Designed miniproteins, single chains, continued (5). Designs and how they scored, part 101

Each design is a single chain, and the fold is of that chain. pLDDT is the mean over its residues in the fold that is shown.

## One batch from the design tools (miniprotein)

Design m19723
Fold by ESMFold2-Fast:
Structure m19723 (fold): chain A 65 residues (1-65)
Amino acid sequence: MLKLTQLMMRIMALAVEAGGEVEIKIEGDKITVTIRGVSEEQAKRLKERMEEEAKRLGAELEVEL
């Protein structure tokens, strides 16, 4: 539970830094993130960075573009 909160905060920080918007949905121990308001290239880079954070924290994440 605590690690999901940390992942969510990091996802929000990454999105704000890139000038984008994210929609976050939490179902049990899984977080689904939809990225909007950025270019396709920026969205792909954000997806990679968010997936790296999830892997570091051992949390389950899916990213939608």
Scores: mean pLDDT 78

Design m19724
Fold by ESMFold2-Fast:
Structure m19724 (fold): chain A 68 residues (1-68)
Amino acid sequence: SSETLNEVMRLINEGDRAFRAGDYERALALYEEALRLAEEHLDPSDPQVELLIAHARGAIETVRAALA
């Protein structure tokens, strides 16, 4: 739904802000929630959804590297 898509985009934007602020634990939680919602409620064959999932996955990897 458009509501779920907007929520996923909101979570990614909040994650990006947390990451820039150095709040890696908060950033990780926000990106993981965005990925969960996208995988659970959005169509992965939609190119827009695929890009959002790719962004969230890449961001999670980056944050995990920063926490290691």
Scores: mean pLDDT 88

Design m19725
Fold by ESMFold2-Fast:
Structure m19725 (fold): chain A 68 residues (1-68)
Amino acid sequence: SEEEIKKLVEEIKKLTEEIIRAYEQGNFDKVKELLKKLIEILKRLYEITNDPFYKQVIKEVEEELKKL
């Protein structure tokens, strides 16, 4: 639903702010945990929308996670 998509996008925004904060604090364990949560939300958006954009973003986040 449109409402579910908007809610998930808002969750991504909040999660992104938390990731930035964790980086600023040097808490890389928390960054890893938050990136994993981001992947789960993106997977849910992909399931709802079938938009290949989300699939590409997931791959990019997974590659960043491997570097940490």
Scores: mean pLDDT 87

Design m19726
Fold by ESMFold2-Fast:
Structure m19726 (fold): chain A 94 residues (1-94)
Amino acid sequence: ALAVLLAVAGLVLGLAGIALGRLALRRAQSREALATAIAAALLGIGAVFLAELAIAYAAAGDYEKAVKYGVEAVRDGIEAVELGVKALELAAAG
């Protein structure tokens, strides 16, 4: 149960980070906003990959690795969302 919850949380956070990064990229008027938006999107992609890896290990019965990659997916997903929000704030500031 925990491994699946972590994988789902990591997937949702990663997708949110990608969406925020993409939105910030469309509004970016500065190099700082652009760089932060790209970082958010890349971290979000990494979180999605780690979440899928966690699901794959859970399906294979390797719950120790599933939890490990699920935790990493959540951490990267949270960082992606934080960077995505920062990129939007930088884009809004002009």
Scores: mean pLDDT 82

Design m19727
Fold by ESMFold2-Fast:
Structure m19727 (fold): chain A 63 residues (1-63)
Amino acid sequence: VSEEQFEADVLAALAEIYLGIDKILKNPNEEAIKYFEEAVRAADAGDIETARELLQKGIEILK
């Protein structure tokens, strides 16, 4: 793929996170939320690799 695709992957992950919010509201999981917040901060700082890893960790916790 010629384009980085990270933004597309992040948007897809954000949609999954939105669904995870409903699950968290029923079963609060502050640890998963913390991972997602750190992932967003890493992405804002330009650390794409770290952001992606943190997003996957948060999603895994919600499984």
Scores: mean pLDDT 67

Design m19728
Fold by ESMFold2-Fast:
Parts: structure tokens; C-alpha cells; sequence
Structure m19728 (fold): chain A 56 residues (1-56)
């Protein structure tokens, strides 16, 4: 899905970066998901997952 593709793209950008960069990438994912018609709840959930997976 488009959500899966966006998640993978933003996760790749966030991995190995500082927490500040990871936060910006997560916010970018949320913005792109909202623009694509996903709900705020779905956007927030995937943005949180990027932060969790990038920080692990």
C-alpha cells in the first residue's frame, strides 16, 4: 500500500540519524499520510512506529 511504501521510505531516512532528525522524518511521514487521505490516528500510529523502529 502507499502507507507501507511511505513508512519504508521515512524509516530508511530516520535509521542511524539523531533523535532530532528522526522526529522530523516521523513528522514528514504523518504529513504525507494525511495528504494521501489517511486518518490522523493512522498517521500518528505509523509516525510513532518510525520513531520506535529507527531508535531500536
Amino acid sequence: SMADELYAEYLARAEGQSAEVADREAAGLATDLLSAGYSPEEAERLARRVLEDAGA
Scores: mean pLDDT 84

Design m19730
Fold by ESMFold2-Fast:
Structure m19730 (fold): chain A 59 residues (1-59)
Amino acid sequence: MEEERKKFEEEVEELIKKAKELGVSEEIAEALREYLEEAYEIKLAIKNGETTPLLSELL
């Protein structure tokens, strides 16, 4: 796996672990994981220049 993806997955796992420790249900924790994975894919698209220049200007 790429270093960037490995770091992202590590951060996601830590976040999910904390959510479960706070009493968040397993179903909600899994939904959060899916949301974070989608956000990561959007970040990669922006980084690769596959989105409009408007988004890179806003971020």
Scores: mean pLDDT 70

Design m19731
Fold by ESMFold2-Fast:
Structure m19731 (fold): chain A 76 residues (1-76)
Amino acid sequence: MKLPPLKPGDSLIGTYEEDKKPEVTLYNSETGEKEVYEFDSAEEAREAILEAAKPTASIARFRFKGGELLVAIAEM
């Protein structure tokens, strides 16, 4: 699955948990638009976020028990 190219105001939020299909939320802070993408594996979701975030997005990774949260924020 591929994510759309990031535009100004976009952020990607990937949530991965042990026994759930990973979800990635594309959110735009200017328009308030939200779109959810489901992936079959955490690896696919992670690669999709990293690819969509190139070359200019800031990425932060948060780990918690049983999962992780990955956030990418696009700049102009």
Scores: mean pLDDT 68

Design m19732
Fold by ESMFold2-Fast:
Structure m19732 (fold): chain A 90 residues (1-90)
Amino acid sequence: DARERLRELRREAERLLEEATRLLATTAREAIPRAIAAALTAMGTAFEAELALATETDPQALERRARLLEGALEGARELLEEVRRAAEEA
């Protein structure tokens, strides 16, 4: 259901932020600031989703929040993959 999906996406956003932070220790490439910004954006969307989980009972509104968070997470993953690929090629 939407509430459980939002909780799972929230945990995934936390993991992506941790990964982005860890990459700061391994490479000084320009892509890292972009990946961190994307992860922080996903985290912000996750905080909004967590507030919605506490206050919203409309399943459709929760589904919209889940879609927004999924989109933000996809963007963050793509940028983190670029950084990871660049680090492995260094």
Scores: mean pLDDT 72

Design m19733
Fold by ESMFold2-Fast:
Structure m19733 (fold): chain A 57 residues (1-57)
Amino acid sequence: MEELERKVREAAERFQKVAQDPSATPEEQQRVGDELARLHTEYLEKKKALEEAIKAA
């Protein structure tokens, strides 16, 4: 979780920087946005799996 939270935070910072950069290409904006979305989805799935594991224990 800690590692994944860090990656999500880094991806979010990268996305904000690219979104605010007028010289950034649309392709680069799309790429960092997709990466953030993927990591965020993975984080939510891991969190849900952890909650389910706690209930099953």
Scores: mean pLDDT 78

Design m19734
Fold by ESMFold2-Fast:
Structure m19734 (fold): chain A 59 residues (1-59)
Amino acid sequence: SLIDEGEKLGREAAELALQGKGEEALELAKRSQDLFTQAGQPAAGTTVLGHVEKIVKEQ
């Protein structure tokens, strides 16, 4: 489902951010946000992107 794909991309984005791959992480997080928005859960997508952005800023 779109939600399952969004969750998977969100987790992969967070892992990339922790590895210092901020650009790749943000691209994946934006894709996750798009999938959550398509699934009717835009708040969940915004939360995922915000979490990844915070990890990237702490690097």
Scores: mean pLDDT 85

Design m19735
Fold by ESMFold2-Fast:
Structure m19735 (fold): chain A 115 residues (1-115)
Amino acid sequence: LEEALELKEKGNEAFKEGNLEEAREAYEEALALATGLGDKELAASASYNLGLVYFAEGKVEAAKKQFEKALELKPDYKKAKAALLFLEGKEEEAEELAAGDPELAEDLLLLKQLS
């Protein structure tokens, strides 16, 4: 569990630095460990972050698959649902989910900047 959290944080730092390959590798390892531990919350978070990395790399279908996996692991995960709505061209519905959630609004702005 702690190792998976450390890998997720390593991925977060790499993503902030624009090192997409390092971010992807770290999130993939975090996702694998979280899945092995049965930690659906952490696995959903890692899968969502991996989706953001794939989208930043221009890999739209890979990003969509990761957001779908995050929502499958955590059906109430608003961030994953909003990201999927955005990728489906339903930006207005995605923005409605982000209403009152500044962190989700920031993620949607990131997706818009990368598209």
Scores: mean pLDDT 82

Design m19736
Fold by ESMFold2-Fast:
Structure m19736 (fold): chain A 61 residues (1-61)
Amino acid sequence: MMKDPKEREKLELEVEAALHLMKASIARLQGDEEEAARHEAKAEELLAKAEELAKEIEAEK
């Protein structure tokens, strides 16, 4: 059970990134390369934010 709001926010960012990666894969299969690239870029941004939250969670001791 997640009591820490930062742990929940990190998980939400990771889930959203995974969904964007799935959408990118679907777009690529449909030949929409630009849409795939946009979703991949968004996933990378979300994962970067999740990594920063992970560092903050570790700092909580």
Scores: mean pLDDT 81

Design m19737
Fold by ESMFold2-Fast:
Structure m19737 (fold): chain A 63 residues (1-63)
Amino acid sequence: GPEIEKILEEMERIGVRGIVLREPEKALAEMRKLAEEAIKLGGDKELLERIINNAEKGMAAVV
């Protein structure tokens, strides 16, 4: 729904900023909190866990 879509957009913005500002641990912590909120709203747990896992791997490779 619209709330989950907004959370996903916010997670993307946080992830990009984490890379740009070189604050991956801070970004990942905030993204994990938002993913938990999305799951509570009925979001796809496997998809959200995959997004976090990919973000963590991506940040480790760049930052």
Scores: mean pLDDT 82

Design m19738
Fold by ESMFold2-Fast:
Structure m19738 (fold): chain A 63 residues (1-63)
Amino acid sequence: MDFRKVVEEIAKREGVELSEEQLEALVETLKAQYEGFLRVGFPEDLALKMAEMIVEGDIRSLR
């Protein structure tokens, strides 16, 4: 799974320009949240959607 591309796509959709440092931090957040949801027993597709929603919220907070 390409977490970096997922974060870049969300940032582009939200119209936010991320620094390389912000991008790396958000990639780690997306990965950690996704892995956390998988450990709780969510299916992979739902775990990814939930993790993406958290990262979208973080990106929106930068506006």
Scores: mean pLDDT 84

Design m19739
Fold by ESMFold2-Fast:
Parts: sequence; C-alpha cells; structure tokens
Structure m19739 (fold): chain A 61 residues (1-61)
Amino acid sequence: SDAARAALRAAAQAALRAEANAIVAEAEANGWSRDELDVRLQAAADRQSARLAAELAALAA
C-alpha cells in the first residue's frame, strides 16, 4: 500500500539520521579525519538506500 511505502521511507530516513548522528559523535570522540568521516557517512547512506530498495521491492512482490 502507499501508506506502507511511506512508512518504509520515513523509517529509512530516521535510521539514516540516527546512524549519521552516531557516526559524527564517534568521529568527534575519536578524532577521525575528515576523509574517514566522509567515507563512513557515505557508507551509511549507501546501506540505508540499499535496505530501503530491498524493503520496497519485497513490499511490491
């Protein structure tokens, strides 16, 4: 349903925001380089995008 798809997108956005906040906090606590932070943030975005795509595909099946 459209409501279920909207819920999955909202959950993915919330998960990415939480993961990004955690990564930034760890970077500040551990003195990560800007390059390491960027790589970690990109990886988080890629994971959440892949997860959302898989969940939307499963819902459409």
Scores: mean pLDDT 87

Design m19740
Fold by ESMFold2-Fast:
Structure m19740 (fold): chain A 64 residues (1-64)
Amino acid sequence: MKAVIVVAGMGEEEAKLAAERAMKESGIDEAEVIRAPSVEEALELARRLHEEEGLLVGLGAGPP
């Protein structure tokens, strides 16, 4: 079972750091990182993956 971390609105290095932190806080050691061009798209992707796939989804960067 895979976890997904969605990041938005930042550069590649910042996105990696945010994803790493989210994984650590959630106790995830294996996750796919998806970079979205906007916060709105990141939120939509996160909700879809969580609701449809039952995946553990984290958000990196951007206020809730």
Scores: mean pLDDT 68

Design m19741
Fold by ESMFold2-Fast:
Structure m19741 (fold): chain A 88 residues (1-88)
Amino acid sequence: MSEEELKRAAAEAALETFKGLARYIAETGKASDEVIETAGAAMGAAEYLMPEYRKKALEAAKEAGVSEEQIEKIKEYAEKFLKELEEL
């Protein structure tokens, strides 16, 4: 398996984790900042592995019914996590 195929498989796993968290956030309406941060980390990991997966994660959050305010917080945590990964 190529390195690119492995990165895509890992990005798919991160996206699936993000989708689960997005559904939970939308359904509860009162997700903790820790849960939102974890969703951001999953989005950041997917984007780090495959940049196009950021758009897929954002679409999944909107389809799940995550509020615009919560999406902005997820994006902030994703950016912080992505920067940490890029500095390694």
Scores: mean pLDDT 83

Design m19742
Fold by ESMFold2-Fast:
Structure m19742 (fold): chain A 65 residues (1-65)
Amino acid sequence: SDVAIQYLVTEAGLSREQAERLVELLLDPSVSEEEVVDWLVEETGYSREEARKIVDGARHFLEAF
């Protein structure tokens, strides 16, 4: 959703391209949550704890909006 992408760009500090890829991964039923977290750590250099918080926030906006 546009709201999830806006959150990821403005609050999580991701590029629009990174935010769009993260949303695609989160919506893919073949991709596990751990694989999404691993990808985000590799892509951004954030800690696993920070990456999990970003994933949790993105899921909130995908489910609520």
Scores: mean pLDDT 82

Design m19743
Fold by ESMFold2-Fast:
Structure m19743 (fold): chain A 81 residues (1-81)
Amino acid sequence: MEKARELLEEAEELLERAEELLKEGKYDEAIKLAEEAKRLALEAARVAEEEGDRESLLRAIGLALRAIGIIFDAELKKKKA
């Protein structure tokens, strides 16, 4: 429980920084942070699943999807610029 929540907090902080970089036009940096956030979110999902913490599991899935969205948006914006 505690470990999954720490991983979720770290993933969320990385996603916030990735969104900020995306707004600044720093697409490669935004992708790198979003990929790291996705990795942490998937690790949190694994821990939450092992502990039977369905709330943290759903939150982890949500953060992973958010990271994928940032990566996709950044890649599209790189191609349009």
Scores: mean pLDDT 84

Design m19744
Fold by ESMFold2-Fast:
Structure m19744 (fold): chain A 90 residues (1-90)
Amino acid sequence: MLYKRKEGETPGEFLGRLADKDGDGTISEEEAAYFYSLFDKDGDGTISAKELKEVLESLGLKLSDEEVEGMLKAFKRRGLPEKGTPLELK
């Protein structure tokens, strides 16, 4: 049960779960795909930083562009073979 919005859970609580990782710096492909699906109601299967920010704002959450881009880039980087300097990232 990771990065999945539980029925009856508030948007704030859901975002809290995303921010409070269980000590694992890795996000699985399945988890990332499911997370994307939560924001892409239309079914494109692709989201941009701007779209992610707009969805979060529609849920009553105000985030900066930097915060949204950081989250999206982290997901893409961990889902892809690319990495920077992951001495403490696992």
Scores: mean pLDDT 49

Design m19745
Fold by ESMFold2-Fast:
Structure m19745 (fold): chain A 73 residues (1-73)
Amino acid sequence: AKVGAADVERAYRDLALAHGEKTAVENVYKAVKILAKEGRASADALRTVAELARKHGYNEVAEELEKMADELA
């Protein structure tokens, strides 16, 4: 099954609670990039992670994820 926005939000919440927001963002964007390359992430999941990355100053990562999402839509 493809990972969606709700899956990303849940994973981020759980990781942020355990490890803090910065570590959660880093783990989530790394994971979604791998899943997208495997055809296992939705465009909405990529856009959700891009927004999280941008909020934490990872602007280059956010742009990369948005480009990947546009290619899937």
Scores: mean pLDDT 86

Design m19746
Fold by ESMFold2-Fast:
Structure m19746 (fold): chain A 65 residues (1-65)
Amino acid sequence: LVDELRQAAEEMKKLGLEEKAESLREFIDFYEAVRPKLTPEEQALVDRYMREKIEEARKEIEKAK
């Protein structure tokens, strides 16, 4: 999940979408800092959000190519 979103952020940066790439990196940092402190229910929810952000980032990348 984190590696996939990091890869998407790098791809977005290469396509000139720097602000969106920076936003994704900030989300990754937040996710990594907070996830170990969450309950299993909350971890499942943030994993869902992470997966959703990966899919949205991939769509943005495909549109920009």
Scores: mean pLDDT 79

Design m19747
Fold by ESMFold2-Fast:
Structure m19747 (fold): chain A 72 residues (1-72)
Amino acid sequence: MSEEELVEWLVEQGYDRETAERAARILKHLIDKGLLKVESEEDAKKFAQLVADWLRTIDEVEEEIARRIAEK
């Protein structure tokens, strides 16, 4: 499974293209560096979806952290 195939699949799952591209790129980078072991296309899809969901969460957390830092 390629980065482009992951992006297309994530978009089909309802993620926006920007989030899908970021998630697929991060996942591929982690796999290429040996930081994440993916044994099947099914695992790749599951991890890509988790990363996409996490990116949405991180954006919310980053806003909250930035607000907290500004209050110090």
Scores: mean pLDDT 75

Design m19748
Fold by ESMFold2-Fast:
Formats: sequence, structure tokens, C-alpha cells
Structure m19748 (fold): chain A 83 residues (1-83)
Amino acid sequence: SSAEKLLEELKKEAEEIVKKVKEELEEKGASLEEAEELEKYAKELIEETEKKLPSLGGREQLELIKETLEEIKKKAEEVLKKA
């Protein structure tokens, strides 16, 4: 389904964001605790998004996926700013 494909793409993008944050924290010699919190935050947010997708139309599904990804990106930026 289109929703399944969008969710799979969201999961891949989130995984790449977390990986990049971990690498940047390692380069700075910073603690990885904030990256682990980001990974948990992303997982929980994606799970909530997955629960909402079946009740939405195609355009609303795409918009929710975009919003979820943007929230993960914002949290990633916050983590890097604190490091």
C-alpha cells in the first residue's frame, strides 16, 4: 500500500538522521546519551504516526509523514546544538 511505502521511507530517513547525529557526537567527543534519546523519540513518534495513517486520505498521509520527519529533524538539531 502507499501508506506502507511512506512509512518504510520515513523509518529509513529517521534511521539515517539518528546515524548522522551519532557520528557527529562521536566526532565532537560528546556523550551518545542524547542520540539514544533521539532514537527512542523517533521510534515512538513513528509508531504514533503508523497508528494514524489508516484513518487518513492519501494527501493527509503524505502530510503527516512530512510533519513526523520534520519533528525528528528538529529534535536532531536540538541534540546537536546541546553537544
Scores: mean pLDDT 83

Design m19749
Fold by ESMFold2-Fast:
Structure m19749 (fold): chain A 62 residues (1-62)
Amino acid sequence: SREELEAEALALLQEYVARADTFSPEQRAELERLAAQFLEAVRAGDYATARRLLAEMAALIA
């Protein structure tokens, strides 16, 4: 659901902020690209694509 997706996105954002200084410029650039695609998918109502992109962002910062 949208609410579940928003909760997961908020949790990921909080983790990213807490660890921001540990990421390389390349990792940050990739995260920004994925985040832009995620927002576009959400605006389009494509929640399946949004969930996949969120998982990719989570994997990148793991």
Scores: mean pLDDT 82

Design m19750
Fold by ESMFold2-Fast:
Formats: C-alpha cells, sequence, structure tokens
Structure m19750 (fold): chain A 90 residues (1-90)
C-alpha cells in the first residue's frame, strides 16, 4: 500500500470514529435540536470533503509533493475535528 493510500485509510478510520461520537451525541437530543445540529455537522462535513477533493486534484496534477499532501490532509482533519467538537460541546 502506498503512503498516500495509508494516509487516506487512517483519515477515513479517524473520520468514522468521529462520526460514531457525533451519532451518539445526536441521539441525546430532541428531534428539533437533532436536526439543527445535523445541519451544522453536514455543513462542516461538506466543507471538509470539498477541501479533500481539492487536495487530491492538486496531488494528481503534481502541484504538491506526497509529504505536503499527507501533511495538509492531517491538518484538515484536525481542523474539521475541532469544528465538530465545538458543535457537540454546545
Amino acid sequence: MSEVQKALKEISEEFDKLMDKISEYLETLSEEKKLEAAKKIQEVILEFNDKVVELIDKYLAGEISTEEFIKKLKELLEETKKKLEEIIEE
């Protein structure tokens, strides 16, 4: 498995764990609050996915190195995790 494939797998696994935590949080809320929280969570996830796609496109175009690509993906995951944790803490 390439270093890029390993990094993508690690990010996917970390994201799955984060989504499990979010799902547990959402189940503690009333239906109305659950929908409001789910909307905010989806907006954060959509932004994350758009940025991941942009990084993949740059990597495939040869605009960034393997090391820079992996670094930026991990930074993006940590930023996204912080945003999602802020929603859960409300």
Scores: mean pLDDT 81

Design m19751
Fold by ESMFold2-Fast:
Structure m19751 (fold): chain A 87 residues (1-87)
Amino acid sequence: TRAELEEQIERLAEKVLELLEKAKKEKDEEKKKKYLEEAEELAREGTMLRRALEEGLPLEEVRARMEELEEELKKKLEEAKKLGIEL
């Protein structure tokens, strides 16, 4: 069960990174925002955004959005830590 959840979280993290890479390579501002919004949604589902930061931020816009999401995840991680839950 735990191993299955870890695999699912890893797959979500990979999907976030794929969306961030698509946003980085996308020249259409509207499509870029759409990719960023999808990445944010997946990240809020418990994806480890810290891993994405360690692998490098693709875009300046993505960096700004990821900083906001990192603050949100940091708060969630602090809450989980108080409950004794590891991510």
Scores: mean pLDDT 58

Design m19752
Fold by ESMFold2-Fast:
Order: C-alpha cells, then sequence, then structure tokens
Structure m19752 (fold): chain A 55 residues (1-55)
C-alpha cells in the first residue's frame, strides 16, 4: 500500500546514510503492511468468487 511504499523509501534512504539498523526496522514494517494488504485482497477476492458461484 501507499504507507508500505513510503516506509520502504525511507528505509532505502536510511541505508544510503549508513543507518542499517534503522533501515532494517523500516523494511520490516513495510513488509508487514504489504503482507497484510495482500492477505486482505485475497480474502475479498475469494468472497466475491463464492458469491458468484452461489448463483
Amino acid sequence: GKRARELGREGERRLLEGDYKGALELFRESDRLDRRKREESLRRTKEILREQLLR
């Protein structure tokens, strides 16, 4: 999502500045948000498909 992308960009910026620890934390948070969004999107898609099959 937008927030995950922002965190990823900030992480890359920290990495270039030599703040490896800060960059790693930002990348972890970015990954967590993207993973959650992906899971939610898959769940919504499955519900739509089930509704179509009930017809």
Scores: mean pLDDT 76

Design m19753
Fold by ESMFold2-Fast:
Structure m19753 (fold): chain A 61 residues (1-61)
Amino acid sequence: MSVEELVKKGEEYLKQGNKEEAVKLYQQAIKLVEDFAREQGVLDAAQGEIDELKEKLKKVE
C-alpha cells in the first residue's frame, strides 16, 4: 500500500471518529517514507513529507 493510500484511509477513519486506526495508519505512512528515503539516500528530500505526517499524527493523538 502506498503512502498516499495510508494517509487517505487515516483521514477517512478520523472523519468516522476512529482515532486509534487513524494513528496506526499515519504511523505506517511515516515508517514507509522513512524506510524508503533511507534506502535511497534521499532522507533530506523526504524530511518535509515526514515532518508533515508527524504533525498530522500529533494533531490526532
Scores: mean pLDDT 79

Design m19754
Fold by ESMFold2-Fast:
Structure m19754 (fold): chain A 73 residues (1-73)
Amino acid sequence: SSREEQLRELRDRMTELAMRLQREAIRAQKEGNFEAAQEHLERLREVSKLYQQMEKGEISLAEARERLEAIEG
């Protein structure tokens, strides 16, 4: 149950961050700020990769949390 709760929490956090980064990238592109758009897209790719690694069981939940916190800043 606690592991299932941690996994759900991490999925929700990763999904929310991915949606935010996607919105920020689109906004930056519309404003002509291609450097900011690229930075947001790079962070989005890192979140997507982390999500896949977690879902495949390639990393521990603790490692996934640590890496997510690093991406969040």
Scores: mean pLDDT 88

Design m19755
Fold by ESMFold2-Fast:
Structure m19755 (fold): chain A 56 residues (1-56)
Amino acid sequence: SAAAEEQARAFARRAAALGAGDPESLKLNLEFAMSNPQSADAARIGLEELERAVAA
């Protein structure tokens, strides 16, 4: 799914910029999370929390 891959890649870039880990591992984990509705929300919330923590 090209759309899910692009979204995961964008999320991975943002998370990596915030120090969450390496972008390759983050991309793979986010791709799997985004393909599962139950974990997609958790992945989005986690990124929002990371952004908030870095901004604080």
Scores: mean pLDDT 65

Design m19756
Fold by ESMFold2-Fast:
Structure m19756 (fold): chain A 100 residues (1-100)
Amino acid sequence: MEKVKELIEKLKSDDPLVRLEAARQLGKLGSKDPEAIKALIDLVKNDKDPLVRTAAAQALGNIGSKDPEAIKTLKDMAENDPDPVVREAAKEALKKIEEK
């Protein structure tokens, strides 16, 4: 439980590698903490680094979040993200969520 709080704080780091690793770890933990899900959604929408957006989308898929905002964000990302790798990550995340 303490680990989730620490990882949420790391998602706010100025270092994109720290944000990427924190998103990846949150996905592996599979925590359904609403604050973690909200932070990952914000990262998907707003992070300047496409690798960080990819990691956040994958984390939401791995968690299996059925949060309507998460689903809407991933759908918008799959259609509109400028990076094709990020678009593909969002599509795969949606598939994982729909099968859970």
Scores: mean pLDDT 84

Design m19757
Fold by ESMFold2-Fast:
Structure m19757 (fold): chain A 79 residues (1-79)
Amino acid sequence: SKVEEELKKILEREIELGVREVELAVEMVVLKKELPKANPEEQKKIEEKLKELEEELERIEEEIEKLEKEREELLKKLE
């Protein structure tokens, strides 16, 4: 079924994004713990990296939300 093939593609992308979301969350937790121990120059670099990771996380969350809506619409075709 073409619907089953599209559903598989969406689920595979959702899993890929979910794995990346976990990786970003772990890196952010580590950086947040290192921030108070760092010197001022290192703190600036950590804060810049945290901002980049937060922006990537926001983009991933937006893509996941879009994919969840697409998955729900495809599932309705199987009812």
Scores: mean pLDDT 88

Design m19758
Fold by ESMFold2-Fast:
Structure m19758 (fold): chain A 115 residues (1-115)
Amino acid sequence: LAERIREALLKLAEVNPELMKKFSQILAEKFRELGLPELAELAEQYAKDLSPENVEEFAKKVADHVVTSPEARAAFSDALAEMASIAVENGDTEAVKILEELFRILAELRAREMA
């Protein structure tokens, strides 16, 4: 599941880098609110520098934490909901499909938490 989240985030950055930058800004705010300052700092760094190396590091770290941390998953879910609204409003059908995939992965993660 972490690898699928990472791949989806990398695809979002490729398809719509401005939306991905906005997503990282929202995610940084949500991580800070939930007491995850290290992830908030990483998201803020990504928002300032969209280099391929930073994108890879951000996607990997976020994916790993979303799979292992309920707090990170909650922040990620909230950020995705806000981004879905923006993507729909802008008519960005490719971004919407990527966000739909991320929501499907989150639903699969929540189902696995029952075990």
Scores: mean pLDDT 79

Design m19759
Fold by ESMFold2-Fast:
Structure m19759 (fold): chain A 55 residues (1-55)
Amino acid sequence: SLEEKYKEKIEKALKSNSKEVRKILIELMGETAKELLGWSDEEVEEAKKGLLSLD
């Protein structure tokens, strides 16, 4: 799905950034996903866990 493709691209981009920058981007992504994509809090937390586990 488009949502899955979006997640994959964001994860790839975050892998090339520092852990501190990644944390900031994850927070911004969560807000964007809730506002624009209608994600639930559960979906956002699940995505954050995946992104934070990079490295």
Scores: mean pLDDT 68

